# Designed miniproteins, single chains, part 106

Each design is a single chain, and the fold is of that chain. pLDDT is the mean over its residues in the fold that is shown.

## One batch from the design tools (miniprotein)

Design m3690
Fold by ESMFold2-Fast:
Structure m3690 (fold): chain A 67 residues (1-67)
Amino acid sequence: MSPKEQGLAYLRRAVSLAREGRIDEAVKAAEIGAELLGLPKEKKDKLLEAIRKGDVEKAEKLVKEVE
């Protein structure tokens, strides 16, 4: 898989883990995905904040905004 596909897979996994209440694992998956995609700090911070708050809808929306 390309780094972009792998990064998106990790971000989708992070949303799934957050939905399950597995917030620590979701944060780790989101950090890996953000790094693989080269996300700007602003986008990464917003995503991590949404996950830490358990705001799955916001986290999913932020993931959909990533190319």
Scores: mean pLDDT 83

Design m3691
Fold by ESMFold2-Fast:
Structure m3691 (fold): chain A 85 residues (1-85)
Amino acid sequence: SMRAERVEANKERAQRVLAEAKEGLAASTDPLVQSVLRSVIGLTEAILANLEAKPDLPMASLDRLERFIRGAEWTVEAAKKAIAA
């Protein structure tokens, strides 16, 4: 179903963000960047827990979770640029 496809796509995106945030945390020596990445890890784990626990999650809730995932993706990209600088 369209809902199941969206849930799986969001899980894949969140899993990628989680992996990239953990990689960035291991590579960073900046305490601020480390703090930001730990926050992204916590948020992303909470998103994954919500996607797994609620098989009938309303579409409006999926839209909100997608916005949080997008924000986490942008934050990880900003952290990667800070590590590279």
Scores: mean pLDDT 85

Design m3692
Fold by ESMFold2-Fast:
Structure m3692 (fold): chain A 64 residues (1-64)
Amino acid sequence: DAAKEKAKEELLERMTRIIKKGKEQGEEEIGESLARMLAGIAVAFGEVTPEEAEEIFEEAVKRA
């Protein structure tokens, strides 16, 4: 509900920033790995499902 929607939005923003920073530093693989780690943490805490986390990761890559 509202808390889950906010968690998804915050995850997307954090992943996008990390991936973008990785690209700017020439460390795209590291940026993507850190974003996947954030996704795993969100899934572990029940904030998002694995499917939602994967969708958010794909959107973050497109935005970065």
Scores: mean pLDDT 83

Design m3693
Fold by ESMFold2-Fast:
Structure m3693 (fold): chain A 80 residues (1-80)
Amino acid sequence: SPQIQQLQNQFQDIVQQMQQLIDTLVRQGRTDDATTASRQRDDINTRFYQHYRDNDIDGMQQDINQMQDMVRQVQDQVRR
């Protein structure tokens, strides 16, 4: 459905933002923070694609919201 495609595209954009933040943490020598963020990203990614296969729009939206919250948290960690 167009809605599912839109949610998938939105999720991929947020995952890309998270990857850039993880790369920044690695460059700053914050390896433990980068590892924690990477694992959390991977957990949400697994859940999102499970919801995607199940056509669970509400689940996908929840996963997007969780990833966006994580982006905000990691952005705060990166700020000096």
Scores: mean pLDDT 90

Design m3694
Fold by ESMFold2-Fast:
Structure m3694 (fold): chain A 71 residues (1-71)
Amino acid sequence: GSLQLSRRASLVSYARNFSAEEVLPVLKALQPTEEELVAAAKANGSPELAQLLLQNFTLSPDAEAELRALL
């Protein structure tokens, strides 16, 4: 829905401009979808955020594979 797309865009923008350590607590507070988590990790571009998401969230095999590709 429109709210889901807007939230994903906001998370992606935030992840592009902030460190993995700053992005993680925001993601933990918002409890985003797997699509939002993967999009944030790709936007951040750091293996550190991908590793933290793998450690802190229960993910599907597809989402885990996407995050591992960033390591």
Scores: mean pLDDT 79

Design m3695
Fold by ESMFold2-Fast:
Structure m3695 (fold): chain A 116 residues (1-116)
Amino acid sequence: AAPPPLTEEEIRALVEEMEDDIDFIYVRQDPDDPLRGEFLIAIKSEYKEAADELARRLGAEKVGEYNGKILFRVRLESLEDLRRLAEAFREIAEKYNDPTFRKVAEGLEAAIAAAE
């Protein structure tokens, strides 16, 4: 069964802890595989165009906009899903020449390499 949706209060509490321009928060992590689970991607509203394109590429659901951040809900079920996420961030980083998205892409690519 799909996990229950987060409440607005829970989302606001999570966003308050997010200090970076792009943050990942696990809302439900698979205890047997740290690369599987459900998480939120929070991106500062100043990156709205890049964030909207990222969401379109991933087919990700926009949860809302809270405390100056745009939130997307993403589920990873396999290493292939993580590769698609990394590729999407890499393509956005190259298209917009954005160091923040590039740093995220590099981190995801490193996680994939460590899992292989």
Scores: mean pLDDT 72

Design m3696
Fold by ESMFold2-Fast:
Structure m3696 (fold): chain A 143 residues (1-143)
Amino acid sequence: ESERQALLNKAYETLGKLLKEAREVQAEVDRTLDEIVKRAGDKLKPLADEVRSELQEAIRELEEAYNLAKKGGSIDDIIRETAEANHELQEAADKLRELIDKAVKEGVITPEEAQRLKDAAERLEKIANEVGKITVELLRASS
């Protein structure tokens, strides 16, 4: 009980920190995409909208995992939601990298904007990896 409670408390604390960081990354991506779309017109808007949608979905899954850990939910449910959040965060990072490649090829992005988005994609990948570590730790504890 005390060991299981310690692992759940650790998951709760770590998920809270990762959720905060993911929201900061989302805000930076949104600001940078707004600047790019204003200059590029409708040319990048569909892909920018897809990036925003994927990132919003990833954050929703991460928030669900955090809320489950916060209320002392089932370990199996927390495992499922952290695994889903990890997957969605990786998909969001991949979609963001696709947008960067397209924007660079079309000459509609500055080197500074490209670097900000690359840094954001790297941060999303690191958050996904840390969420994945929580999933693995909880899986070992549930066996």
Scores: mean pLDDT 87

Design m3697
Fold by ESMFold2-Fast:
Structure m3697 (fold): chain A 100 residues (1-100)
Amino acid sequence: MKEVKDLFNRFKELAGEAFDLAKPDLSSKEIEEISSELLELFLEADEAVRNKDIEGLVKQLEEIIKLLEKMKSKASAEKREEIDKLIKEMKELLEEIKKL
């Protein structure tokens, strides 16, 4: 599980960077809603890691990617390109987790 934890920690860092890039283009309500949903999804993902449940982890990470894709659509054009690159890196980490 050390390899899974390292990949998951990198995924969390990228998700945080994507959210921070989008924040200036989001309303306070959208920030609160996305923060709450990300927190719940990451709590479920942390539980899956503790339980050595790779399938459950993958499911939660796919939902996080979907949430960030929706968030990206609300960001400015310049920020969307940067967020898209972060989401692509997150998708690559997800494929590495699926191989474990």
Scores: mean pLDDT 87

Design m3698
Fold by ESMFold2-Fast:
Structure m3698 (fold): chain A 88 residues (1-88)
Amino acid sequence: MMEEEFKLIETDREIAALAYGLVLGLEYLGKKKGIEPSERFKELKKLVEEQAKKFGITDEEMLEAMKKAGVSEEGLEAFKKGIEMEKK
């Protein structure tokens, strides 16, 4: 069921960009609070990251998709910090 919903994201670059941006932001917020990501969260991150790489999604496309979806300023800042963590 969830896998079929995520396969629909493959037909829309903006949705794929939003999903990866949200995952990066959530990972940063979790680590900031001392919460380690679950195995399921790590699996989700790998799947969304793979789709983003296959589509050639940029950091700018993720930021634009999150803004368009109405993500808060706190969420956008968490996403930016999440990108910084991935580059480490």
Scores: mean pLDDT 75

Design m3699
Fold by ESMFold2-Fast:
Structure m3699 (fold): chain A 64 residues (1-64)
Amino acid sequence: DDIIKQIIEDIVSLLDYVDKQKLSEKQRIVMSVALFTTEQQVTDIIKNKLTDEQKEELAKKIVS
């Protein structure tokens, strides 16, 4: 499913972008809140479309 692949790639790109930025603690908090809000919306949309394998791969990308 192309949409799932795009979501994973976008999340990985966003994490890489955040990691490369020298963010203040305030900016990091704001980014975390934005990510959690987005996560809820994305989870609701794709809850039944991700396979267990894709969920595990996504979790690994978020942690590392």
Scores: mean pLDDT 63

Design m3700
Fold by ESMFold2-Fast:
Structure m3700 (fold): chain A 57 residues (1-57)
Amino acid sequence: MTEEQRREILGTATLYDPELPGAVPSDPEALQKAADEAYRRMLENPEARPAVEAIRK
């Protein structure tokens, strides 16, 4: 699991939900938690569905 992948998820999620924190946590645990939360919010947002599919491919 790479920091780059988690950063990409956070960056993409903030394009659809500006309330999400755009800052990348330096702690690996905090980064993982933030990326998981952002990805979950993207899955709940219909507008973000194409971006979620792009991240997976």
Scores: mean pLDDT 67

Design m3701
Fold by ESMFold2-Fast:
Structure m3701 (fold): chain A 59 residues (1-59)
Amino acid sequence: SMDQQLRQEIRDAMDNRDRDRITQLVRRARQDPQLRDILRDVTTERRQENLQRQRQLLS
């Protein structure tokens, strides 16, 4: 649940290019290694989403 909340926040901030929100998340990540890991996971997921879209086009 906490991970879901963090993922949603990160996705929303990245999707909207919300500099302020991203800054807040990064600042929190300095205090929370778990958030740091989630940030990395979400960026990896963006790459996977691109692959998934390719797969949808080719299906």
Scores: mean pLDDT 76

Design m3702
Fold by ESMFold2-Fast:
Structure m3702 (fold): chain A 95 residues (1-95)
Amino acid sequence: STVDQVLKEAQDLALAFVDRLPGLSPEEQRAAARETAREITLIAADKLKLSDAEEARLYILMLSGLLQAATIPDVEEAKRAAVEGVRDAINVVLS
């Protein structure tokens, strides 16, 4: 389904985000989180035909989830949190 394709792309981008974190300063990590949240949000908005309000809400939830994952010291736990966070954000907006 289109939802499954968006979830797969969001998960792949979230994992790529976590893999970038060790090479980045805290300011660069925040910039990467904003960039990744925006990219996922635009993909979801286009593919799932989100309203402007749903798109804005998805961006906020996505950014929050990615920033929270970035605070987790264990890489495997950070990856799990990022994947779960992006999935939850998309599911909340679609409810």
Scores: mean pLDDT 88

Design m3703
Fold by ESMFold2-Fast:
Structure m3703 (fold): chain A 73 residues (1-73)
Amino acid sequence: MEKEIEEVIKELQELLKEILAKETDPETRELGEKQILVPQYWLENHEKAHSLEEVLKKLKEELEALKAKLAEE
């Protein structure tokens, strides 16, 4: 599970970098860059905040939310 979380974080960061590479709007770019840091804090608190399964779900939900915000007009 922890290894799966690490893999999701790597995928999140790679996707975010790809999306942000063409993003010229400073507000959207700043939001995206800040969201990249969220998975690191959740990893640190995974046992305290939620089960590893819940952390993984939150990371995936955050990725989808970020993609929606970055893609929104």
Scores: mean pLDDT 61

Design m3704
Fold by ESMFold2-Fast:
Structure m3704 (fold): chain A 66 residues (1-66)
Amino acid sequence: SNLAAANAKAGELFAKEVEKLMEKTKPEELTGSYSQDATSASATVTGPSGTVSASATADGTVTVTS
């Protein structure tokens, strides 16, 4: 439950920051990576205008950086 809520929140914030990045950068210039295990998930998108990173953990911790 806590992880699902954290993932939903992280995904929402990540999508908003990536949307802002895409307003300044062509999609073909973006590079993405994703990793997930039983206790955490993280995603990063990098482009010429910047980098957006998000992570969520099983304890409900959410971090989004742009």
Scores: mean pLDDT 76

Design m3705
Fold by ESMFold2-Fast:
Structure m3705 (fold): chain A 66 residues (1-66)
Amino acid sequence: HMSVEERRKIAEDILKALELIGQVALSLGPPEEQKTAEKRLKENIAKSKKILDDWVKEYARQEAAA
């Protein structure tokens, strides 16, 4: 149904969307907390990337085993 490459593209697009949304949220926050908010955003993006990478890898593993 959905190819590994297609899933990888979706994962990349989701990460780009999260970064853009995060930048908007950061700009709306109080200036004194901006550094802390930026750190949390980076950490959350990294966690999301790991989840999406694992999702693509698991699908690739299943396709290779089929």
Scores: mean pLDDT 79

Design m3706
Fold by ESMFold2-Fast:
Structure m3706 (fold): chain A 59 residues (1-59)
Amino acid sequence: MRREEVLREVERFFEALRLGMRLAPEAPLEVLVGAAARLADAEEITEEAVRRALEEELA
């Protein structure tokens, strides 16, 4: 795997994590991390994508 692809996934993960913490500040950290991990390979991190990933972690 290219370093460039890994760096992009790490960037996506942290953006999703920050958004998740803003949208659901009282959610357990494991739920926030799980949702962020689901979005690490996403093309773009959006509020709707983060909300959906959080719903999937809580299901």
Scores: mean pLDDT 79

Design m3707
Fold by ESMFold2-Fast:
Structure m3707 (fold): chain A 92 residues (1-92)
Amino acid sequence: SPELELARKETALAILLSALYFLDRLLQRGGISREEALAETRSLLRQIQALFSEIPDEALRQRVIQRLQQVAASITDAAMKALVDATVQALQ
């Protein structure tokens, strides 16, 4: 059903957004190189953009943008934050 498809996309987006947050935490703890963290960030953001493009519901699109802005605000690495901020701008 369309409702189940939307629920699946919202769940997938929540997982990807969580992955961005944990990637920043891993970088801050020295568990990953900055180069690797930036490459993984770009991969996660491409997946978020692809999934976002499939959402026809305006209210859900706005919630995703707001959640991505919240994730961007929580990121401490300037380069990772810049990539997330650029993605927010592209989705608006």
Scores: mean pLDDT 88

Design m3708
Fold by ESMFold2-Fast:
Structure m3708 (fold): chain A 87 residues (1-87)
Amino acid sequence: GEIAEESARLAERGARTAGEGSREGNASKEAGGAIAAMGAALHGYLSGAGREGARAAAEAARRTAEEEGTEGGRLAARGAENAAEGA
């Protein structure tokens, strides 16, 4: 439970940062946020939550991407989803 919640929170922050980068025209912030969201899914998987943690992160990134409505947010969601699919 707790690791899945932590991974979801980290993925949300990553996707939100990617969305901010898109809105600001800051490519490094956009890429960094997307990488952070993907890393959150991997963290969930590797830290003992397994597929549940990875999927929680992917779902959080997806929800945040929908809220942000930016390409950066969408990239973050796709990265987290790809990581979760690999789990």
Scores: mean pLDDT 80

Design m3709
Fold by ESMFold2-Fast:
Structure m3709 (fold): chain A 79 residues (1-79)
Amino acid sequence: MAEEAARLALERGPEEVKRLADEILKQDNTPESKIKASALYAAADALELGETDPERLRRVAEKDIQEYKALLEQEKAAA
């Protein structure tokens, strides 16, 4: 997912990728869809801030995915 998020941001631009993330969330609200949308937004935001290196964009998206997964695990453990 992280690599795809970075690729889409570079190929389609940040606005189109954010629109795609919104469409994913409209299809369903599963944890997987939320993680995908979050990664797309992270890559798009980094691109808007001037990051154009594909590997750095991938790392930004990957970090976002890992942080979101950790948050979901903490919420599950607390319940």
Scores: mean pLDDT 78

Design m3710
Fold by ESMFold2-Fast:
Structure m3710 (fold): chain A 79 residues (1-79)
Amino acid sequence: MLLRIRVEAPDEAAMERLAERLREIAEQFGVEIARESGRTLEILIPDSLPVTRLTALQLEIVAAAIEVGASVSTEWVDP
C-alpha cells in the first residue's frame, strides 16, 4: 500500500512556490514527489514509514499548503 497525498494550488505560481517547499520536505523525509500538472502535485509515501514520521510529514505538507491557499487530499492506493 502507498499513501498518496494530492496537493492542488489555486494557480501555477502558487504551485511553483509550494513545489519548492514540498521538495525540501520530501528530501527531509525520503519520500517521492511527482508533479501531475501546473497546479497539482502528488506525494507518494510507503506504508513502511514509521507512524510518527508519517504524522510529522503530513503536518508539514498541510502547513505548506495552507500558506499558499492549496487544498490537500489523502488516499490509500494499491502498489
Scores: mean pLDDT 81

Design m3711
Fold by ESMFold2-Fast:
Structure m3711 (fold): chain A 98 residues (1-98)
Amino acid sequence: SEKRRELMRQHLEEAIRLLDEAIRGIESGSLTKEEAMELLRKAGGHTSRAYAAAPPELQPQLQEAATLTSKALFYLGKDPEKARKYAEEARRLLEEVL
């Protein structure tokens, strides 16, 4: 429906913004691990809400983006470069849906 498409876009835009902030902060070293984790958690939450509002055709790509965001969170304290790459891939998938 139109309302669901608007809700999906709103959550996609917020998820992309939060992922971009996390990626930049991880790359520059300007964010603490805790700050980067909070941004990634919020991005994951918005991705999940976008998934719930999405038509079936877009759900697989949004599910993959949510999984990649979770992987970014998992690796953030262990391998920050790997975490950044997962976050970048998640952002790319969300931008393609938008």
Scores: mean pLDDT 90

Design m3712
Fold by ESMFold2-Fast:
Structure m3712 (fold): chain A 106 residues (1-106)
Amino acid sequence: SMDDLSLVQRMELVIVEAHLERGPLTRSELVDIVSERLGISRSTAEAFLDDLVERGKLEQRVDPVTGETLLSATDAFIEGVIRYLEQEGLHERAAELRARRRERLS
């Protein structure tokens, strides 16, 4: 169950799912997604994104077309999320992330 995940793990999962669905996103877009999906404040989501960047789980990249700064989930971050979903018995959710990751690499 998603209730077996900590708030930190749920925030990480939301970010990884957004990345696999939509690709790299602006900081503002990720704040909106995390805040809306988890019912947490924008300031809490922003602070968490800053921590993920500092820890190297999200990389900052410039979009060559728009010039916008995008946040991109690293392969290691995505693998880490998949791993703890499997450890918590969330095998269907882990398989879904693996499938989306394969599609994204294609």
Scores: mean pLDDT 85

Design m3713
Fold by ESMFold2-Fast:
Structure m3713 (fold): chain A 59 residues (1-59)
Amino acid sequence: GQAYVQQMIQQLQQALKTGTRQETMDAIEQARADAKANIPDPALLAQFEEQIDAFEGAV
């Protein structure tokens, strides 16, 4: 659900602050895979993908 989306966004924010570029990119790739597997709602998945795209652009 939406709580899962918020948790993953917070984890990506943490990776951006403390990780290397490589660690952040690996975290983004893992988050995309986990989202596709665990978010059955296409609207929620689309929102999460959009937020991940923003983080990827920041790396």
Scores: mean pLDDT 75

Design m3714
Fold by ESMFold2-Fast:
Formats: C-alpha cells, structure tokens, sequence
Structure m3714 (fold): chain A 76 residues (1-76)
C-alpha cells in the first residue's frame, strides 16, 4: 500500500531528512484532515460513497507524502 511504501522510505531517511519531510507534509496533512472533517460533517459515516471518498483523500495524502520523501532523499 502507499502507507507501507511511505513507511519504508521514511525508515531509510536520516533524522534531519525525516524532520524536513514532516515539515513539508504538514500543510498537506492539514488539508487532508479538513477534507475528512467536511466529509464527516456532510455525510452519514456508513454511506459507502462517503467511505470511498475518505479512502481517496487518505490515499492521495499518502501518495503526496511519498513524493515529498523521494524529493528530500534525492536532494541529499
């Protein structure tokens, strides 16, 4: 999964690179949280369409986090 790929990448980074990754993904995580909060406020939590949308938001965040981690790794 994208989450597993991110975890593996993150584990190979130095502490300084990890700090940079966390700083860069913070606004992306905040945006994803806001989208998930809006989804929960506007939809029944058991709605399959809302659940699918929630998974899309989480997967997009994971993919963006992987891209950031790869960029930080390449910059070293």
Amino acid sequence: SAQDEFAELYATLSPEQRAEVLARIRPLAERAQAELERLRAEHDPLDPAAQARGREIINRMAEEAIAVARAVQAAA
Scores: mean pLDDT 84

Design m3715
Fold by ESMFold2-Fast:
Structure m3715 (fold): chain A 89 residues (1-89)
Amino acid sequence: MEYTLEIKNGESKTVKLDKPAKKITVEVLEGDVYAIRVVGVHEDGKKTLLGYTRDKKLEVEAEEPVIEIKVTVYGPDENQTVKLKVKAE
């Protein structure tokens, strides 16, 4: 599964996955960011911090499948919209 997100720096977007996934990749395609945070939601409603990175790409594997992810981006310009690619497997 692949998704494209547009998020303003300092904000979050939630993606509901078409099917449960364990492997999540988030990559910055456009925009200036200094950090990305990804939180997963499991089928039981439990939330897990999947990862946090200061790089433009985060690759993580959850111990339990996630059905939803919340992506937060942090960058120097709060008015800039960042374009991200999310891959879930």
Scores: mean pLDDT 84

Design m3716
Fold by ESMFold2-Fast:
Structure m3716 (fold): chain A 81 residues (1-81)
Amino acid sequence: MEIEPGKTMSMVFEFGAKSKEAAEEFKKRIEEHSGLVAKVGDKKVLVAGPFSAEELKKLREIYEEMKKDVEVVSERILSRA
């Protein structure tokens, strides 16, 4: 019954987009819907920070909507709190 109320996961997600326009659209959707900050470099989108379960769920939902134009390049867990 006890949820770990302070638990987050510090992660870095790197995504590869089909085009620079798809990368910018993916960034926009992440920032509008999840409150997470995304960085774009050419066709790559980097999303980093402490993620709550809710933020991870939002990121996954946005990715699923754009998975035709965006692929996961890497997922790195930096720490579990």
Scores: mean pLDDT 74

Design m3717
Fold by ESMFold2-Fast:
Structure m3717 (fold): chain A 80 residues (1-80)
Amino acid sequence: MPVAQPMSKEEMVQSAQQLIQDAQQFLADHPDLPQDVQQRLQQQIQDVQQAIKDNSSISTLTQKIQELIAVMQEAQDLAD
């Protein structure tokens, strides 16, 4: 089995998968969000999923994760 090193690529992938689930749950919990914002968030979720499937570099995966987080923050501000 691969050794669990701090911030390894595999650990990043697991964190990204957890973030995807959290983002999907956020969408389900906030149906009042504008459709445009919902679609943007869904697109970023797909981008992260694609990066995981493609076994992208740590750098690429980090960029996609940060982009998803940014859209989630915008959605949170808009929800409240």
Scores: mean pLDDT 78

Design m3718
Fold by ESMFold2-Fast:
Structure m3718 (fold): chain A 66 residues (1-66)
Amino acid sequence: GKEELAIEYAEKFAEQLKELAKKKYPDKEVEASVEVEGNTITITLKVGDEEKKVSVSLEELGEALS
């Protein structure tokens, strides 16, 4: 469904962010994760001791990608 498409896109985007961060900060630990809670997708990027999050609606992202 559209929700599945949104989650897949978010996971691919998180992987791209992780690779970009690794390229910029090769000596730092880099992690990227996707969390789905209710109708919200949260993408978390951790670089060393810093953590950034971006949240989007599962429904809105799925509609935008369809």
Scores: mean pLDDT 80

Design m3719
Fold by ESMFold2-Fast:
Structure m3719 (fold): chain A 87 residues (1-87)
Amino acid sequence: PTPLTPEQRARLYKLIVELGNAIAKKDFEKAVETAVEIANLLMTEAGYSKEEAIEVVRDIIRFLGDLYNVPEEEVEKIIKAVEEKIK
């Protein structure tokens, strides 16, 4: 992957913050939408493969789910929905 530009990094950080807010509020639909946007940014602008982008987003979702005490079952539903939308 090529290094992200400052503008691309700012967009990524904004999306990660939005994802964290959605998970903290238990807005699972918004969490899925935002996670898909992160994966698409990594694939289209950073040259990540689909598998690499899904792995990164999966790790972020699991970390944030644990941080905000979201049940593991709900975290895995978010991950599955994200994977299905990136197919």
Scores: mean pLDDT 84

Design m3720
Fold by ESMFold2-Fast:
Structure m3720 (fold): chain A 80 residues (1-80)
Amino acid sequence: SEEVKRLVDELAEAIYNGDWEAAQAALDRLLSEFSPEVLRDEAIPYLEEKIKEAEKAGDKKRLTAYQLALWLVRSALARQ
C-alpha cells in the first residue's frame, strides 16, 4: 500500500538525516499499524527495491540508510 511505502520512506529519510527520534517513531508506527505479513510482503520488498536503486545511482549515503532501515524492520520482525 502507499501508506506502507510512505512510512518506510519516512524511516529511511530519518536515518539519512541522523534523526533517531523520528526513525524510532516511524519504525514504531510501521510495527503498530501493519501486520507482520504486510511488513514481509510489502515493506521488505520495497526496501530491497530502494537499496537496488541507491546502488545503481552510486548514492552510498542513501544505500546505507535503506540498508539500516531494512535491518531494523527485519530485526523487529525476528523479535516478534
Scores: mean pLDDT 87

Design m3721
Fold by ESMFold2-Fast:
Structure m3721 (fold): chain A 109 residues (1-109)
Amino acid sequence: SLEEAKKLAEEGKKYFEEGNYDKALEKYEEALKLLEKLIKDLNDPSEKEIRVLYAEVLANIGEVYFKQGNYKKAADYYYRALVILEIVLGPDDPKVLEVKKKLEEVEKK
């Protein structure tokens, strides 16, 4: 469910803030798989919240890789998140601008 995916993403964020990157990735990857299933099973293209959360989880995985010094993976995940957020929210949305800034920072490394 979307509620379960949100809980997993929140658990991932908690582990990330504690510096436990391995558990953060585990929880984010569980959220990602659940969201991918919801998107695939979704017959309603209006469920924007699922797509936004999916992109936010991708960006959070990118942040974990950035903290680990894996800039190539960080860039890949930020780029995937950016593409989805631009389609769903439009290019001027604050969430789009934030992920774009993170992508630009990792590309400087």
Scores: mean pLDDT 86

Design m3722
Fold by ESMFold2-Fast:
Formats: sequence, C-alpha cells, structure tokens
Structure m3722 (fold): chain A 93 residues (1-93)
Amino acid sequence: LTPVQALEAEYGVQQIAASIDLLTAKRYLEKGDLEEAEEAIKNAQKHVDEMERTVKAMEAAGAPPELVASARADIDGFRKEIEELQKELEKKK
C-alpha cells in the first residue's frame, strides 16, 4: 500500500461522511428541524475541511495531477451544496 493509496482511502471515508451529513441536513430542513439541520451543515463543513487537508497531503505525496484535480472538483461541489443549505436554513429562520 503506497502513501497515496492510504490517503485516497482516507479521502473516500471523509467523502462518504460529508455526503451523509449533507443528506441529514436536507432531511432536517424538510422537517423544519432547524437546530439539527444547522448542526448537520456544521458537521459537513468539518468533513469537507478534512477532505481539503487530505487532498493537500495527497498532492505532497506525489498523487497524479488528475486525481488531485478530481478530488478538488468534488470538494467544490460539496462546498456549493453547503452554501445552498446554509441559505435555505437562513431563509427558514
């Protein structure tokens, strides 16, 4: 197992966690559970920050540029969803 492969596996776990947090936030917003939605959005932000750190470590370990670019595109997508959910939460407050 190379250092890059280990970091890629770690990134995958973080990506799944962020996806679960975003789905959880959407479900709570649909139900009007604003406090729980806010906490889920906050958790999603933490997991995305962890993904960002893991991608930087992957790049430093010599990961292929295409792999790094793909991971950064995923992070951008997650950040956009977080922003949209934060706006929806603010609208419902």
Scores: mean pLDDT 89

Design m3723
Fold by ESMFold2-Fast:
Structure m3723 (fold): chain A 91 residues (1-91)
Amino acid sequence: DIDKEIEGFALGMKLAVAVGEGNAEEAITLMRKAVDLGIVDSAGSAALGLAKATGFPEEVIKLLEQAVDAARAGNVDEAESYLRKAAEIAK
């Protein structure tokens, strides 16, 4: 399970970078991969940690939190919607 935690951390870091760059399609792809691999908690924690540490706007952090919560609940379409909004604001 350590390998799963490491993969989640790596995906989460990439997810935060994609959101920060305004790359909604990449962010959505990474979130779907995290859902498929069952590592949303690790990826979400890493993404939120990086976003908060690097000073992302509060609106972007809030939308990213909502995307992670939706993905964790299996609401992938809602997670995608939140990620699109987060990336649009971050751009």
Scores: mean pLDDT 86

Design m3724
Fold by ESMFold2-Fast:
Structure m3724 (fold): chain A 87 residues (1-87)
Amino acid sequence: HMLAPLTDEERELLLKALRLGNKYIPVELVNTFIALVLRAVGEPNPEARRLYIEALVKMAELAKQGKSPEEILKEVQPLVDEAERVA
């Protein structure tokens, strides 16, 4: 019964993203947001994990600002691409 070991800072940032995401994420991005959460918690590479968590926080913050799904994905995609490159 073991989740990947998150640091306290990573856990706090992820929880912030989850709280904001639950309130603000548009329906069109719910599956993408969930997929990124699963990637972050399952990522053994700490640099890639940090980038996935940063992507989640940015996605939730842009959603809170009322950005469109297309604008959110455009801003977040470079962080996801970099995470996949370093993983």
Scores: mean pLDDT 82

